Designed miniproteins, single chains, continued (5). Designs and how they scored, part 89

Each design is a single chain, and the fold is of that chain. pLDDT is the mean over its residues in the fold that is shown.

## One batch from the design tools (miniprotein)

Design m19067
Fold by ESMFold2-Fast:
Structure m19067 (fold): chain A 74 residues (1-74)
Amino acid sequence: MTFDEAVKEARKEGLPDEKILRSVLAYIADKLGISVEEVLKTLSDEEIRKMLKELGFSDENIDYLLKVLEEYRK
């Protein structure tokens, strides 16, 4: 199972959007060797989009995650 497939399944199962986003941000943070809080502070939405695309996420999931991220940053 890919991470993209796992996110699709989590959405289908009705997991809270914040928990799905947090899992994806934790993966990015681990890849960069920084904290999730540092990812949120340092990376723009466009930089996150590019990284998710390079990691093989579908455009549908990327758009979903960025919408959740916009709400989370408010």
Scores: mean pLDDT 81

Design m19068
Fold by ESMFold2-Fast:
Structure m19068 (fold): chain A 70 residues (1-70)
Amino acid sequence: SLEEIVKKAEEIVKKIKELAEEKNTEEAYYISDLADEILKAIKKAAEFNNLEEAKEGLKKLEALYEELLK
């Protein structure tokens, strides 16, 4: 559901922000900023009941989180 996608996206963004603070690098903060923009897009997609766009946004967030874990 869109509600579950938004909730998962918010949880991933929270983890990204926590990792960015821990790493304290320019690259990590850049990824954190990108995550915020993607979350904004997911919330917008949810507002318009666009499940496909919301799912695509969630996949992008998961990819950013994996990149930050390197």
Scores: mean pLDDT 86

Design m19069
Fold by ESMFold2-Fast:
Structure m19069 (fold): chain A 99 residues (1-99)
Amino acid sequence: SVMEEMRANPNASDKERAERMRELIPEALEELRNMDLPPATPEEVEEMTKELIEWIENNKNKEISEVRVELLLEVLRIRGAKEEEIEKMKKKLEEVLKK
């Protein structure tokens, strides 16, 4: 898992950290399949991936656990989820990631 690889390499460069964080994008997109959101079109997935890569570059100094939560929330925002749904997901993810 990406989390295990990051723990194994605590001295990773900013570039290596960004590359590992980008591996979380497919995982975040897979989580959307378990939600009551319509599946994204290939074009929407491509545009979303570009936005998420840019977001990671601006947030690569954060803890990987925080990046995982915030990245999934960013995917929800890009997909047009309501703020109420995003807030509920944030609370659920924070509970899961603390265990």
Scores: mean pLDDT 70

Design m19070
Fold by ESMFold2-Fast:
Structure m19070 (fold): chain A 83 residues (1-83)
Amino acid sequence: SMENLKKAEEIARESQRLIRETLDLADKANDRETILRAVALAVRLIGLEFDARRNPDDEKVMEELEELLEEARELLKEAKEKA
């Protein structure tokens, strides 16, 4: 549905924002591990965005997007605590 597609796009946009902020902090801190973890989340997000566009009503894809968003939030929290 258009509603589920919009929700997926909003989750993806917020996840991208958190990943970019994490990458900026990790780069400034010369934290290789956090950079690699953030890049891994970005790659997973690209795949999930593709899946969401193909079937926006797939509840498993939405659950994985919400899980990735939470992982992105936790990673940014860790990066901020190290800064």
Scores: mean pLDDT 89

Design m19071
Fold by ESMFold2-Fast:
Structure m19071 (fold): chain A 61 residues (1-61)
Amino acid sequence: HMPELVAEPGREAEVEFAPPKPDTRRLRGESVDPARGLRVTLEVEIQDGKLVRARLRAEPL
């Protein structure tokens, strides 16, 4: 097969954390923005591969 699909870079890794999973799981993403002096943590809760809840936290470096 020849994959002919092109995906633009999503916002907040929307595509990357949508796995087909029958259980509830929590994922964490961390990023540092030195220009703003912030550390941003994104916590996502997924159930059956669907996004149920997302929590964003920003803390000074």
Scores: mean pLDDT 58

Design m19072
Fold by ESMFold2-Fast:
Structure m19072 (fold): chain A 85 residues (1-85)
Amino acid sequence: KAKEKAEELIKFLEKLAKEEKDEKGREALQALALSLEENKDTLTKDSLERIGDSLREAAKEEKNEKTREALEEAARKAYELAKKV
């Protein structure tokens, strides 16, 4: 179940990266998605909370309101997944 939710989060981040027009923002989202994909079998509460924190920090720097809301949603999903692991 946790692995399935991690896969959902990965796909969500990949979709955001494809829609992101800022090069640095796109690279950051791709890096987070790749990190989750590489570690999806060994996810811990701490690692998921750190991912949530990183997404929340990215949201604070984001100038586009819609993308910021999506990053905040991704952070919430990471924190929810952390509670289930």
Scores: mean pLDDT 75

Design m19073
Fold by ESMFold2-Fast:
Structure m19073 (fold): chain A 67 residues (1-67)
Amino acid sequence: NAVKEGLRAAADTLAATLSPEERKILQEAADYAVKGDFEKAEELAKQLPELHRNALLAMIRTYKEKV
């Protein structure tokens, strides 16, 4: 699952710039997206700072296009 692995790797890279609590939210959002729960993934992403939120939402959208 190269597409799922790519989303998780991108999320891990983005998470490195976040606080531990924000990193947990980002990882949970990425995990929901991988499971196909895009609504929950986008809901969690809204709890992140604007830059990270926008980056994660763009990654989720790209993932949806490849699945």
Scores: mean pLDDT 77

Design m19074
Fold by ESMFold2-Fast:
Structure m19074 (fold): chain A 94 residues (1-94)
Amino acid sequence: ANREEGERLIAELDAAIQLIDDTLQLYKDNRVLLPSSVRDRLSQLKAELEALRAELERLLAAGQPVPQALRDRARQLIAEANELVQEILSQGLS
């Protein structure tokens, strides 16, 4: 159902946002400096994920269908965030 799919997508967006925050905090706590380009990309992805989450919440609250283009963008950004974080973590804290 549209509502169930939208709620699942919001949960996935929340998980991706949390993953970015946890990754940034992990490097800060271990006093390891991420390159500025990587920090900037994580910040940009977080902002885009938060914007999509807000749009999804608004559509669901209004009882409106979630456009396919918005679902596609959300999935793309979630995948990009997961891939970037996995790459960062695979390099370790050294």
Scores: mean pLDDT 83

Design m19075
Fold by ESMFold2-Fast:
Structure m19075 (fold): chain A 117 residues (1-117)
Amino acid sequence: VRELVDEAVERLQKHAGLTLIDEAEVDGARAAAFIDPGGNVLTVVSGPGEAGIRAALEAFLAGADKAGLTVSKEQLEDMRAALREMLAAGEPVAGVGLTPAYQGERVSDEEREEILA
């Protein structure tokens, strides 16, 4: 599953013009966060169940911070739900994006720990 994320990373960087901004690994599940030329953050993940979701959220939050994006608790819960459904459907790699047009209060460090737990 790590190899699938590494292949996706190489393809997205070379063919889609995406820049790798962060990576995370949790219990063998792996995730990578990218920024596109429009400033959108895309997160790809490979790995089963909650470990995959946790890795994706960790990479996404770190990537969004580096990109200067505002992420709310509601957006994180929506992303978590979408990732859970995609991984449960047997997708070997799932991807979720966030646009810089999102407005609101940034998620707190405490709320991040709650969502990642």
Scores: mean pLDDT 65

Design m19076
Fold by ESMFold2-Fast:
Structure m19076 (fold): chain A 80 residues (1-80)
Amino acid sequence: MDIKEELNEVLKLIEELSGKKIPIYDDEEKNLRVLVEELYKLSDDQADEVVLKILELMSKNPELRKKLEKVVEEIDEERI
């Protein structure tokens, strides 16, 4: 809800760059998880483009940063 438009925009960019269909849910947590998982599958150049888009959207909505940091922390915990 708070970041739904921003998430949809980033997920669409990943879809365009990866050339595959990415499911977009009404659940913000699911969309954040999909974003991080799909970002991991991109090339360095594609990932950089997505990161720049995320930074642009973070300037518009700071909640996006907090929510992304939380998901990244969860992934980092899985590594430990």
Scores: mean pLDDT 75

Design m19077
Fold by ESMFold2-Fast:
Structure m19077 (fold): chain A 89 residues (1-89)
Amino acid sequence: MSDEEKEAVIQELEANREAILKVLNISAETLDEDIEELRLTGENAGAYACLAAAYLEQGKREEALKACQKALELDPSYATALRVKELLE
């Protein structure tokens, strides 16, 4: 992804930090590690799963589904992304 897209995703994750941690039942350290990997690689299944959770909390169902699908394209067995998919269905 572009640097602008990366920054937008990171800003969304940071703005919805508490909601993401609650919905996914993950630690703050896990979220911080996913954000850092996204900064370095431009792709991370965990970061996209967290983005999907953030959009879900905002009621942005279509955006949440797209983010969840992206996470599953990167890792089809990623447990957190599969959990978000169940919440969207």
Scores: mean pLDDT 77

Design m19078
Fold by ESMFold2-Fast:
Structure m19078 (fold): chain A 77 residues (1-77)
Amino acid sequence: MKGKEYYEKAHEYALKAEEAAKAGDGEAALRYGQLAVKYGLEAMKEGLVTGGTGAALRGIGAAYEGALRAGKKVEIK
């Protein structure tokens, strides 16, 4: 099923993003996090809402951590 393939990719990229963020590789964490969000959203479109949402949220968290580790300015008001 197409949605399951997207979910599996989203989950794999979310895991890679988390590992990259922990390793201090902010660029890789951001790239993998973005891919986790992309495939998570595609999984949601195919009806895997819970799994796709979970993978996307993990990807967002890792991308945020990766952006901080990459030395990007986080403008907090």
Scores: mean pLDDT 73

Design m19079
Fold by ESMFold2-Fast:
Structure m19079 (fold): chain A 62 residues (1-62)
Amino acid sequence: RDEVLELVRDYIRENGLDVEKAFELGLKAYEEKYGPLTPEERRQLEMDFIGEVLRVIGDEIE
């Protein structure tokens, strides 16, 4: 799980705020590592990703 979040974080740092592409990359990596996800679990992960992205942005701006 943390490795997927690190991938998203690294992508944002290198390419800026392309959060949509970072999310797609993270979701694909997660499914490949842990297997297929239900639609409801995907929504929950998207919310978690948003929280993580906001946290990283806040930390970087500081």
Scores: mean pLDDT 71

Design m19080
Fold by ESMFold2-Fast:
Structure m19080 (fold): chain A 100 residues (1-100)
Amino acid sequence: SEIEKIFNEIVKLVEEYKQLIQDTYENPSVSLEEAEKKREEILKKLRELAKQLPPELQKIVNEIIKLLEETDPLDPKNMLETNDKILELLNKAYELIKAS
């Protein structure tokens, strides 16, 4: 379905965002300016895709976007808690898509 296609793109972008955060702060050779630009581009794409989803799924994806924006890569506890919360929200969205 179109919803499944959009959701798969969202999952891909979320994973790209998480990897970019990890790589940026674990690898000092990565340009912080370029990494921030890439993060902003991913967040923009996520917001555009979220608008194409039904309201219930849009709410979940917007919560994921907020968690990504609030992630502190210099706080390992925050990173773990945020990643766990994002995974829970992705699983919830996937169950709703399957139930449709």
Scores: mean pLDDT 81

Design m19081
Fold by ESMFold2-Fast:
Structure m19081 (fold): chain A 94 residues (1-94)
Amino acid sequence: MVEELRRALEEAIRAAAAGDREAAARAVVRATRIAQEAHPDNPLVVEAVSVLAAEAYRAAAAGDLERAERLREEAVELLETGDVERAQKILEEA
């Protein structure tokens, strides 16, 4: 799951940076599905990963690749830990 999420977000960042919004959006949807499979009983973690994926896509589309990469690593860490308290904070800041 972790490597699948990392790859999906890497694809989203590359597509968004290249201006391929449809490919980037599809990769973000894939990231959300990966989170759902990893944490089916943890909707806050799934939603937070989805928010981080969308923010990474937007950062990459704006040319902020450093921010996009930080958001990718934050999403991966959240998937690995399943930290509901961290997920709640991410959703509150969105």
Scores: mean pLDDT 84

Design m19082
Fold by ESMFold2-Fast:
Structure m19082 (fold): chain A 66 residues (1-66)
Amino acid sequence: GRDRLLETVYALLLSGGDLRRAAELLGVSQQTVSRRVRELRAAPRSVLDAIAAALGVPLERIEALL
């Protein structure tokens, strides 16, 4: 759900977009993070806006990670 995508965005922000470090932070495989990144790229803008608002970051910062 949205919470897992939010956690993925937060891990990517902390890792500077490094998928390996993000996977380590989330306790999942790098393939799982890559799948979630594809879900984020396919997500409606309203979902990305909600994640940006929840994390207190500009939407443009999330888009730069994808």
Scores: mean pLDDT 84

Design m19083
Fold by ESMFold2-Fast:
Structure m19083 (fold): chain A 77 residues (1-77)
Amino acid sequence: GPIEVRFLVEHEPGTAPAVEEALRSTPGVSDVEVRETGPTRLEVDAVADGPDALVAAIRALSSTPGVTRVVAEVTRV
């Protein structure tokens, strides 16, 4: 079933648009809401259609140039 997830993303300055695009472009990821919590930090709330979509989202974020750390917190299954 759908998984509600919060990503905590640490990144280089200017990387925030690429983080948003990486998630919006990941199949099975929806309801992407990006919040800047600092000049090098984002919180991103999203819904993944299942574990495979969640893994794809984590890989997309970790492969984005300028992203230095990704933590995924599952908020609801």
Scores: mean pLDDT 86

Design m19084
Fold by ESMFold2-Fast:
Structure m19084 (fold): chain A 81 residues (1-81)
Amino acid sequence: SNEEKLLEELEAIEKEFQAKIAEVDAEAKANNWSQEELDKKKLEVAIEAYRQAKELAEKYGDKELAEYFSRAIESLEEKLK
């Protein structure tokens, strides 16, 4: 079903997100980043993941889920300021 496909593709986004966070942690450790730099980069990676999830929800016509991700993006962007 379209719902099952949406969930599978969202799971793929989550797996990519976790892989990117692991890369960020490794890069931060190797380059002795500050906690502020690490936190900022993790927020940026999370925003990108939610943007992909929103686009996917819109593609599958799930307006409520797309709006949820839109609000999550706004909340994370406020934390980045």
Scores: mean pLDDT 89

Design m19085
Fold by ESMFold2-Fast:
Structure m19085 (fold): chain A 98 residues (1-98)
Amino acid sequence: MEEKLKEAERHVDEALRYLQEAKNSDPEKRKELIRKALEHASRAVNILLDLLDKGEITEEEAIEFVERWLERLAPYPSEASGIFDIVLGILKIDLERK
């Protein structure tokens, strides 16, 4: 896989790590960890959009990446809600633009 796609995967892994910590944290620490997870999620999404814009990945490949990511978010429904919105919203905009 492309080095940029691996970078996006790394950001997804970091976001999931923060969500896992947030699930078992006090409310104040939980908010900070969720913020860090959202930052990593945003970076992963920006990488995917850049790759799509350049034609370096197909829409099908991007959808497969997102489906796997959403599956990994399933254990963290309350913590990951903002990430679901960002990921699904941006990909829908790109798909509609085509």
Scores: mean pLDDT 75

Design m19086
Fold by ESMFold2-Fast:
Structure m19086 (fold): chain A 84 residues (1-84)
Amino acid sequence: METIELLEELERRLREEGYDVDEQAVAGAKATIEAVARALAEAERLGRELDPAQQDAVARVERFTELLRELLENLEEYVEEEKK
């Protein structure tokens, strides 16, 4: 899942830059993302529409994915600015 890959990349880069990463928070985020992915896959497999609560959860994961992309871009820009 792309969201998990982005989260793992952010964790890796933060550790490489010497930042402390809350492993429990990262593990919790991964578990939540995987649960949403399984719910979406199950709904698709059954040909069913997502419940409103599941739709909200999917939207939240999508927002989190956009935030992860933005954070990775900002981190890359920050590192490049320090080299200037």
Scores: mean pLDDT 74

Design m19087
Fold by ESMFold2-Fast:
Structure m19087 (fold): chain A 81 residues (1-81)
Amino acid sequence: DLERARELLREAGRALAAGDVERARALFEEALALAQRAFREAVEAARAAGDEEALQRVEEEAAELEGPFRELGDAIAAAEA
């Protein structure tokens, strides 16, 4: 569920802001795993259906989440260093 992945990413950001770096890392990894699974399942479903519009939509959503994941991942890594 991409919505759950986005919720966990927001929770990870809040944990980082509160100084709880370990919790931020755990929530970030859970969000990343859920997003990767959701995108894989959505791509497989779109390809099986021959739905090019659905496939494009999945690719657009993946691109939109790349920035937020990169930015938070970098911030957590910096806090861990």
Scores: mean pLDDT 85

Design m19088
Fold by ESMFold2-Fast:
Structure m19088 (fold): chain A 94 residues (1-94)
Amino acid sequence: SKIEEARKYLEENYRKRIDQAELAKKFGVSKSVVSRLLGMLLELEADKLIAEGKSNREIAYALGFRSLAEFERTFRRLEGTSLSERKEALEKIR
């Protein structure tokens, strides 16, 4: 499916700067679908790095962002929460 093709491309390329509108056009999906897939992928990868004890800055750079500020804006837009809020949520399931 086009959604699976987009997911695979994002999984392989999320560390590079991604133009969501161009990617949506390339795979024939909506920008909303690309944003959802990217958000899910960033959350999954961030959760792994949180488990490894990485700092917010280390997580941002490992996920291909130029700065922590750019990562926080993108993560909040896609997931509705900050990275610090995500870390707190994960601690509550101890």
Scores: mean pLDDT 77

Design m19089
Fold by ESMFold2-Fast:
Structure m19089 (fold): chain A 76 residues (1-76)
Amino acid sequence: DLVTQALGYVEGAVGSRMVGDFKLAEENIRKAAELLSQSPEAAALLQRLADHYSTLDDTYHRIKARVLREALELAR
C-alpha cells in the first residue's frame, strides 16, 4: 500500500530529525515524495493529515506535520 509505505518514510524522517540526523531525515522525505508523486489521491490524504497534525500542540506532531508538508512540496 503506497500510503502505508509513504507514512513509513515520514515516520523515519521524524525519528531521524528528533535525534539530529538531518541527512537521513532528508533521504526519507525524498523517498516519501517519490511515492506521493505517483498518486494524487495519496497526496491529498496526507495533506489533510498534515493539516490535522498542525493543530496538535506537541513536538512529535509538529515535526511530523513539517515532514509531511516537505514531502508533499517535493512530490509536485
Scores: mean pLDDT 86

Design m19090
Fold by ESMFold2-Fast:
Structure m19090 (fold): chain A 87 residues (1-87)
Amino acid sequence: MKEKKEELIRLAAELAARREGRPLEEARKEVEAALKEHEDELTEEQVEKAVYVARMELRLLEAEEAGDEEAVAKIKAEFAAASEAYR
């Protein structure tokens, strides 16, 4: 659980920093504080799902930044398929 939470903080902080163009350290502190406020209410399954979503969003951001339209389309398709799996 601890390792998964640290991975979530890292991925979410990187997403926020890159998306908003701000320092990674500030983004990390904000994400860490937000997660800590709800830490007792988070299940391992919820953390794992959040990590998966963050990984997909980061991959999408990287592909968009690189101008890789094929990768963007593929990642969006994977995200859509994952969303349908929870219906």
Scores: mean pLDDT 75

Design m19091
Fold by ESMFold2-Fast:
Structure m19091 (fold): chain A 101 residues (1-101)
Amino acid sequence: PQPSLDAVRSQADLLSLLPVSTLRRLAGRVSDLAQSAGYDDLARRARDTSRSRSSRRTIAFGLVLTIGQLLVWGSQNQDSDLIRRVLDISRQLRDLIDRAL
């Protein structure tokens, strides 16, 4: 199930504790995963996020949405490898947030 908009916003606020360079790097990884899975439009959006000069919160919000979309599409297409790789990124994000608190 998709998280509520409030949950997405809360996750983006937590990610905003991380350096913008870290958020951009992870957005680049998400773009590479989307590209490898054939989701070219989503890969482009994640890559735009990785190069974005927008606020840290805006970059974090884009990252949360892109990760969520990959998990949805991975589940719909039963792509267990894609799901595992996206969940690995999510775990790294949680670990980084825990260390920043």
Scores: mean pLDDT 80

Design m19092
Fold by ESMFold2-Fast:
Structure m19092 (fold): chain A 55 residues (1-55)
Amino acid sequence: EKKEKEIRELLKAIAEEKGISLVAKALGISPSALSNYIKGKKISEESKKKIEEAV
């Protein structure tokens, strides 16, 4: 299902408004992990799970 794409678009929009560091801190992940996820790059399974659980 489109869930990963929808989460990615949502996080991209929020990060553009509030800043990547603030959003990453709220999710409990590094800004680099969030940036890589938004760009569609591979991130750690831990960071991915934190994102998926938060949304």
Scores: mean pLDDT 78

Design m19093
Fold by ESMFold2-Fast:
Structure m19093 (fold): chain A 77 residues (1-77)
Amino acid sequence: KAENQINTGEVFYQMGNYDLAIAAYKIAAEKYKSSEGQINLGRLYYDMGNYDLARYYYTLAAEKFNSEEAKRNLEKL
């Protein structure tokens, strides 16, 4: 489920294993269409300095799922 992938991604992100965090968040965001997964991917790419991918995932969460958190994050890009 999306929630399990988000939790797994958060653990790997805190450990500094960005590749595994991305993989888990991508399953949540892309396979399960989770807005939280998309927001977490956006934040992770932003922290990595990849602003194009950060914008892409925040835009999906904002426009497809009406996420206010994603809209606020887009204003900072």
Scores: mean pLDDT 81

Design m19094
Fold by ESMFold2-Fast:
Structure m19094 (fold): chain A 90 residues (1-90)
Amino acid sequence: MMYRLTVTDANGNPVAGAEIRVYPGGATGVTDENGEAVLPLTVGTPVRIELSLDGKVVAEGLTVATDQPQTVVLRGENGKEYFVHIEPLE
């Protein structure tokens, strides 16, 4: 299934130019000006989401892909948080 992932910082601002990598499978995308990337995920599969800025992993989180919209908190160093809104497409 295809998903739209929207990345925001702790203040709700979109994070542009961030690399998203999802494990298992290694699906990757780079966020646009709206903080959005489109990635294939398998429904019902536990996944780890890594967020990278300027080639450095800054945060990660765990979720299970579903057929419903969800928001995942990615946690980084020193309590830094990012939010990924995951919306299924079709």
Scores: mean pLDDT 83

Design m19095
Fold by ESMFold2-Fast:
Formats: sequence, structure tokens, C-alpha cells
Structure m19095 (fold): chain A 70 residues (1-70)
Amino acid sequence: MEKLEFVVEVEGGEIDEEKLKALAAEYDGTAEMLSPTRARVTVPLTQAGAFYADLLKLYPNARFVSGRLV
């Protein structure tokens, strides 16, 4: 199954690593911290939209930086 790997950045705040990893795991994905404000997330392509909607509920200022299919 195709996966989407993408980088998100939270403007004006820090990412809670444990909350992000827990959210990614709910969608059979993974998350890796790149900095306190930036993370790389990999989720199944079919789950990517639902994951991103829930991410925005936790981090309304989250910005999509880059993405690729893997």
C-alpha cells in the first residue's frame, strides 16, 4: 500500500512528540521529530487526509512543508 511521507511545521509553537507519535500510530503511521517545531510523518495514503484533519485539531497553525509518496 502506498504511504505518504510529509513534513509539517507548527508556527508559533512546539510539537508534543508523544502526542504526535500517538496520533500517527492511530493511523498505522509513524512520526519522527526533526526539530521542536517540525516533524516528518509517514501514514498510509488512504489515511493521510483523516490524519491531517486530526493534526489540525491539535495544532491549528500546522503548515504542510513538503510531501512524497513512498
Scores: mean pLDDT 81

Design m19096
Fold by ESMFold2-Fast:
Structure m19096 (fold): chain A 100 residues (1-100)
Amino acid sequence: SSLEELRKLAEELLEALEEAIRSRGDPAAVQRAMEKANELSRHVRKYAGDDEEVQKLLDELNKLVEELIRAIVGQAPEEEQRRLLEETRRKLEELLKKIE
């Protein structure tokens, strides 16, 4: 189902972000996280692109991912990176619940 595919993509995004944190901003890991975020965004727009609330949640999610990637590349404290990862996870859960 489309929702099952979105859940899988969300899980893959979180795994890619965790790898970017663990690798201390390895360029390949950062690029993979960005690619996974773009893939998720493309699928969300395909299945729920006309829903204004879904678009708002997706925009908020993309801002959190960008902020986390900047924190990782900028070598912010690990506690800050983990806090942003947790906020990203919660935003993904809100987005998926809205699409459900």
Scores: mean pLDDT 88

Design m19097
Fold by ESMFold2-Fast:
Structure m19097 (fold): chain A 70 residues (1-70)
Amino acid sequence: SKVAYVEELAKDWIENAKKYIQYEKDKKELEETINDAIAKLERQYEEETDPKIKEILEKTIKELKALQAK
C-alpha cells in the first residue's frame, strides 16, 4: 500500500530527526564540558609551581583546544 509506505517513511524521518536533535544537544553539552575543563586547567596552571605538572597541564590545554578547533 502506498499509504503504508509513506507512513513508514514518515516514521523513519521522525526517528532520524529525533536522533539528530539528541546528537546536537549531546554535542553542545560536550563543547560546554570542554570549555569548562579548559578554564579549570588554565586556573590550575596559573596556581601550579611544579614545572613538570605545568608542562602536563599546558599539553592537556593545547590538546583540548585543538579538539575544539576541529
Scores: mean pLDDT 81

Design m19098
Fold by ESMFold2-Fast:
Parts: C-alpha cells; sequence; structure tokens
Structure m19098 (fold): chain A 85 residues (1-85)
C-alpha cells in the first residue's frame, strides 16, 4: 500500500540521518585521536616516553569511541538497506 511505502521511506530516511550524525561524531573523535597521536610522537622524539605513552593512550580511547559510533552507523545503514530490499 502507499501508506506502508511512505512509512518505510520515512524509516529509511530517519535511519540514514541517524547514521550520518554518528559518522560526523566519529570523525570528530578520529580528529582528536590523530591530534593525540601527533603529541605522542612529538614527546617520543623529545625522549619523554611517559608523556608519549599517556597521549597514545588518549588517542586509543578516542579511536575506540569512534569505532563504536561507526559500528552503530553501519548497523543503522544495514537496517535501512533491509527495509529497501
Amino acid sequence: SAALQQLRNQQVALLQAQAAQLRKEAEEYLKLADEYLELSQKHLKDGDKDLARKYIGLAGRYYVKANKLLEKARQLEEQAAQLLA
């Protein structure tokens, strides 16, 4: 029915919008991870292994946050694809 098709199209649009928002949030965390990775490399070159370890740990934490958001985005995109099949 036209009503069911409209509802499905609205669900697809919502899922895609939510996935896009999660990807944007993941990009911000990846940017932070890269910044901490660069700080880690700088301190390692300066001989400060303790600060280098601290910053690599922060980079890893933000990388994990980004990966969780990307996994959620992928699941929403798969749900949208299933509704279109």
Scores: mean pLDDT 91

Design m19099
Fold by ESMFold2-Fast:
Structure m19099 (fold): chain A 67 residues (1-67)
Amino acid sequence: MQADGERARAAAEKAREEGSGAGAATAVWQIALSGDGEGAREGAEYARETGDPAAAESAQKQALKAE
Protein backbone atom coordinates (compact mmCIF):
# COMPACT_ATOMS: atom_id res chain seq x y z
CA MET A 1 0.00 0.00 0.00
CA GLN A 2 2.57 2.63 1.04
CA ALA A 3 5.07 1.38 -1.54
CA ASP A 4 2.33 1.72 -4.16
CA GLY A 5 1.80 5.30 -3.04
CA GLU A 6 5.43 6.22 -3.57
CA ARG A 7 5.43 4.51 -6.93
CA ALA A 8 2.27 6.36 -7.98
CA ARG A 9 3.75 9.68 -6.84
CA ALA A 10 6.79 9.05 -9.01
CA ALA A 11 4.50 8.32 -11.95
CA ALA A 12 2.58 11.56 -11.35
CA GLU A 13 5.81 13.55 -11.24
CA LYS A 14 6.94 11.96 -14.48
CA ALA A 15 3.62 12.73 -16.18
CA ARG A 16 3.87 16.38 -15.11
CA GLU A 17 7.43 16.56 -16.39
CA GLU A 18 6.23 15.24 -19.76
CA GLY A 19 3.33 17.69 -19.78
CA SER A 20 0.69 14.98 -19.91
CA GLY A 21 -2.40 16.09 -18.05
CA ALA A 22 -4.17 12.80 -18.71
CA GLY A 23 -1.17 10.84 -17.47
CA ALA A 24 -0.98 12.98 -14.35
CA ALA A 25 -4.67 12.40 -13.62
CA THR A 26 -4.26 8.64 -13.98
CA ALA A 27 -1.27 8.63 -11.64
CA VAL A 28 -3.22 10.69 -9.08
CA TRP A 29 -5.97 8.06 -9.00
CA GLN A 30 -3.33 5.42 -8.30
CA ILE A 31 -1.89 7.56 -5.49
CA ALA A 32 -5.33 8.02 -3.94
CA LEU A 33 -6.09 4.30 -4.18
CA SER A 34 -2.88 3.56 -2.27
CA GLY A 35 -3.98 5.79 0.62
CA ASP A 36 -1.71 8.75 -0.15
CA GLY A 37 -4.19 11.58 0.16
CA GLU A 38 -1.55 14.32 0.14
CA GLY A 39 -0.05 13.20 -3.14
CA ALA A 40 -3.47 12.77 -4.66
CA ARG A 41 -4.44 16.33 -3.73
CA GLU A 42 -1.29 17.76 -5.29
CA GLY A 43 -1.87 15.77 -8.45
CA ALA A 44 -5.52 16.80 -8.60
CA GLU A 45 -4.44 20.45 -8.43
CA TYR A 46 -2.12 19.90 -11.37
CA ALA A 47 -4.86 18.15 -13.34
CA ARG A 48 -7.13 21.17 -12.86
CA GLU A 49 -4.37 23.49 -14.01
CA THR A 50 -3.74 21.30 -17.07
CA GLY A 51 -7.42 21.49 -18.07
CA ASP A 52 -8.84 18.16 -16.93
CA PRO A 53 -11.24 19.33 -14.18
CA ALA A 54 -13.36 16.17 -14.37
CA ALA A 55 -10.32 14.00 -13.74
CA ALA A 56 -9.25 16.36 -10.96
CA GLU A 57 -12.66 16.02 -9.29
CA SER A 58 -12.51 12.23 -9.36
CA ALA A 59 -9.00 12.27 -7.93
CA GLN A 60 -10.05 14.77 -5.25
CA LYS A 61 -12.89 12.48 -4.13
CA GLN A 62 -10.48 9.57 -3.91
CA ALA A 63 -8.02 11.68 -1.92
CA LEU A 64 -10.77 12.53 0.56
CA LYS A 65 -11.42 8.81 1.00
CA ALA A 66 -7.73 8.06 1.48
CA GLU A 67 -7.41 10.67 4.22
Scores: mean pLDDT 60

Design m19100
Fold by ESMFold2-Fast:
Structure m19100 (fold): chain A 61 residues (1-61)
Amino acid sequence: SDDDLLAAFEAYARTMSLETLQGLKAQYERALEQARAEGDDRTAALLERQIGVLQKVIDEK
């Protein structure tokens, strides 16, 4: 499920450096813009949730 994927993603993100997390967030934000431009609502929704996880982990560092 998306929830299981996001839980695994959060666990992995917590092993990353702040610099790596910030770079990854920027990449995901660009991917989100592309998904929205293409009308890929499913991918956009998942990317928004992944960006939220990255921001949460960044804020806790």
Scores: mean pLDDT 89

Design m19101
Fold by ESMFold2-Fast:
Structure m19101 (fold): chain A 89 residues (1-89)
Amino acid sequence: SDELDTLLTSMEANVPALQPVVDAVRAGDLAGAEAELERLAPSLPPRVVALGYYLLSLAYREAGDFAKAEEYYQRALELDPRMEELEKL
């Protein structure tokens, strides 16, 4: 989707810490993207982890897995309630 593509491009430019997650999503490896985010999460600020969860929510929605999309969206909001700032992309 245009929203997913816009977020991937923005994160590549502005969030180098999540590059392994972005690379996995671009490869269509959503399970790998989850694993990379879980590996990186303990060393990252909560706001950055929230961006990773938001990326996973959009990627799973694009894949038609609405249950996982909702799960990751809620995890993103738990860490950063201001995720509405990403809606401006």
Scores: mean pLDDT 84

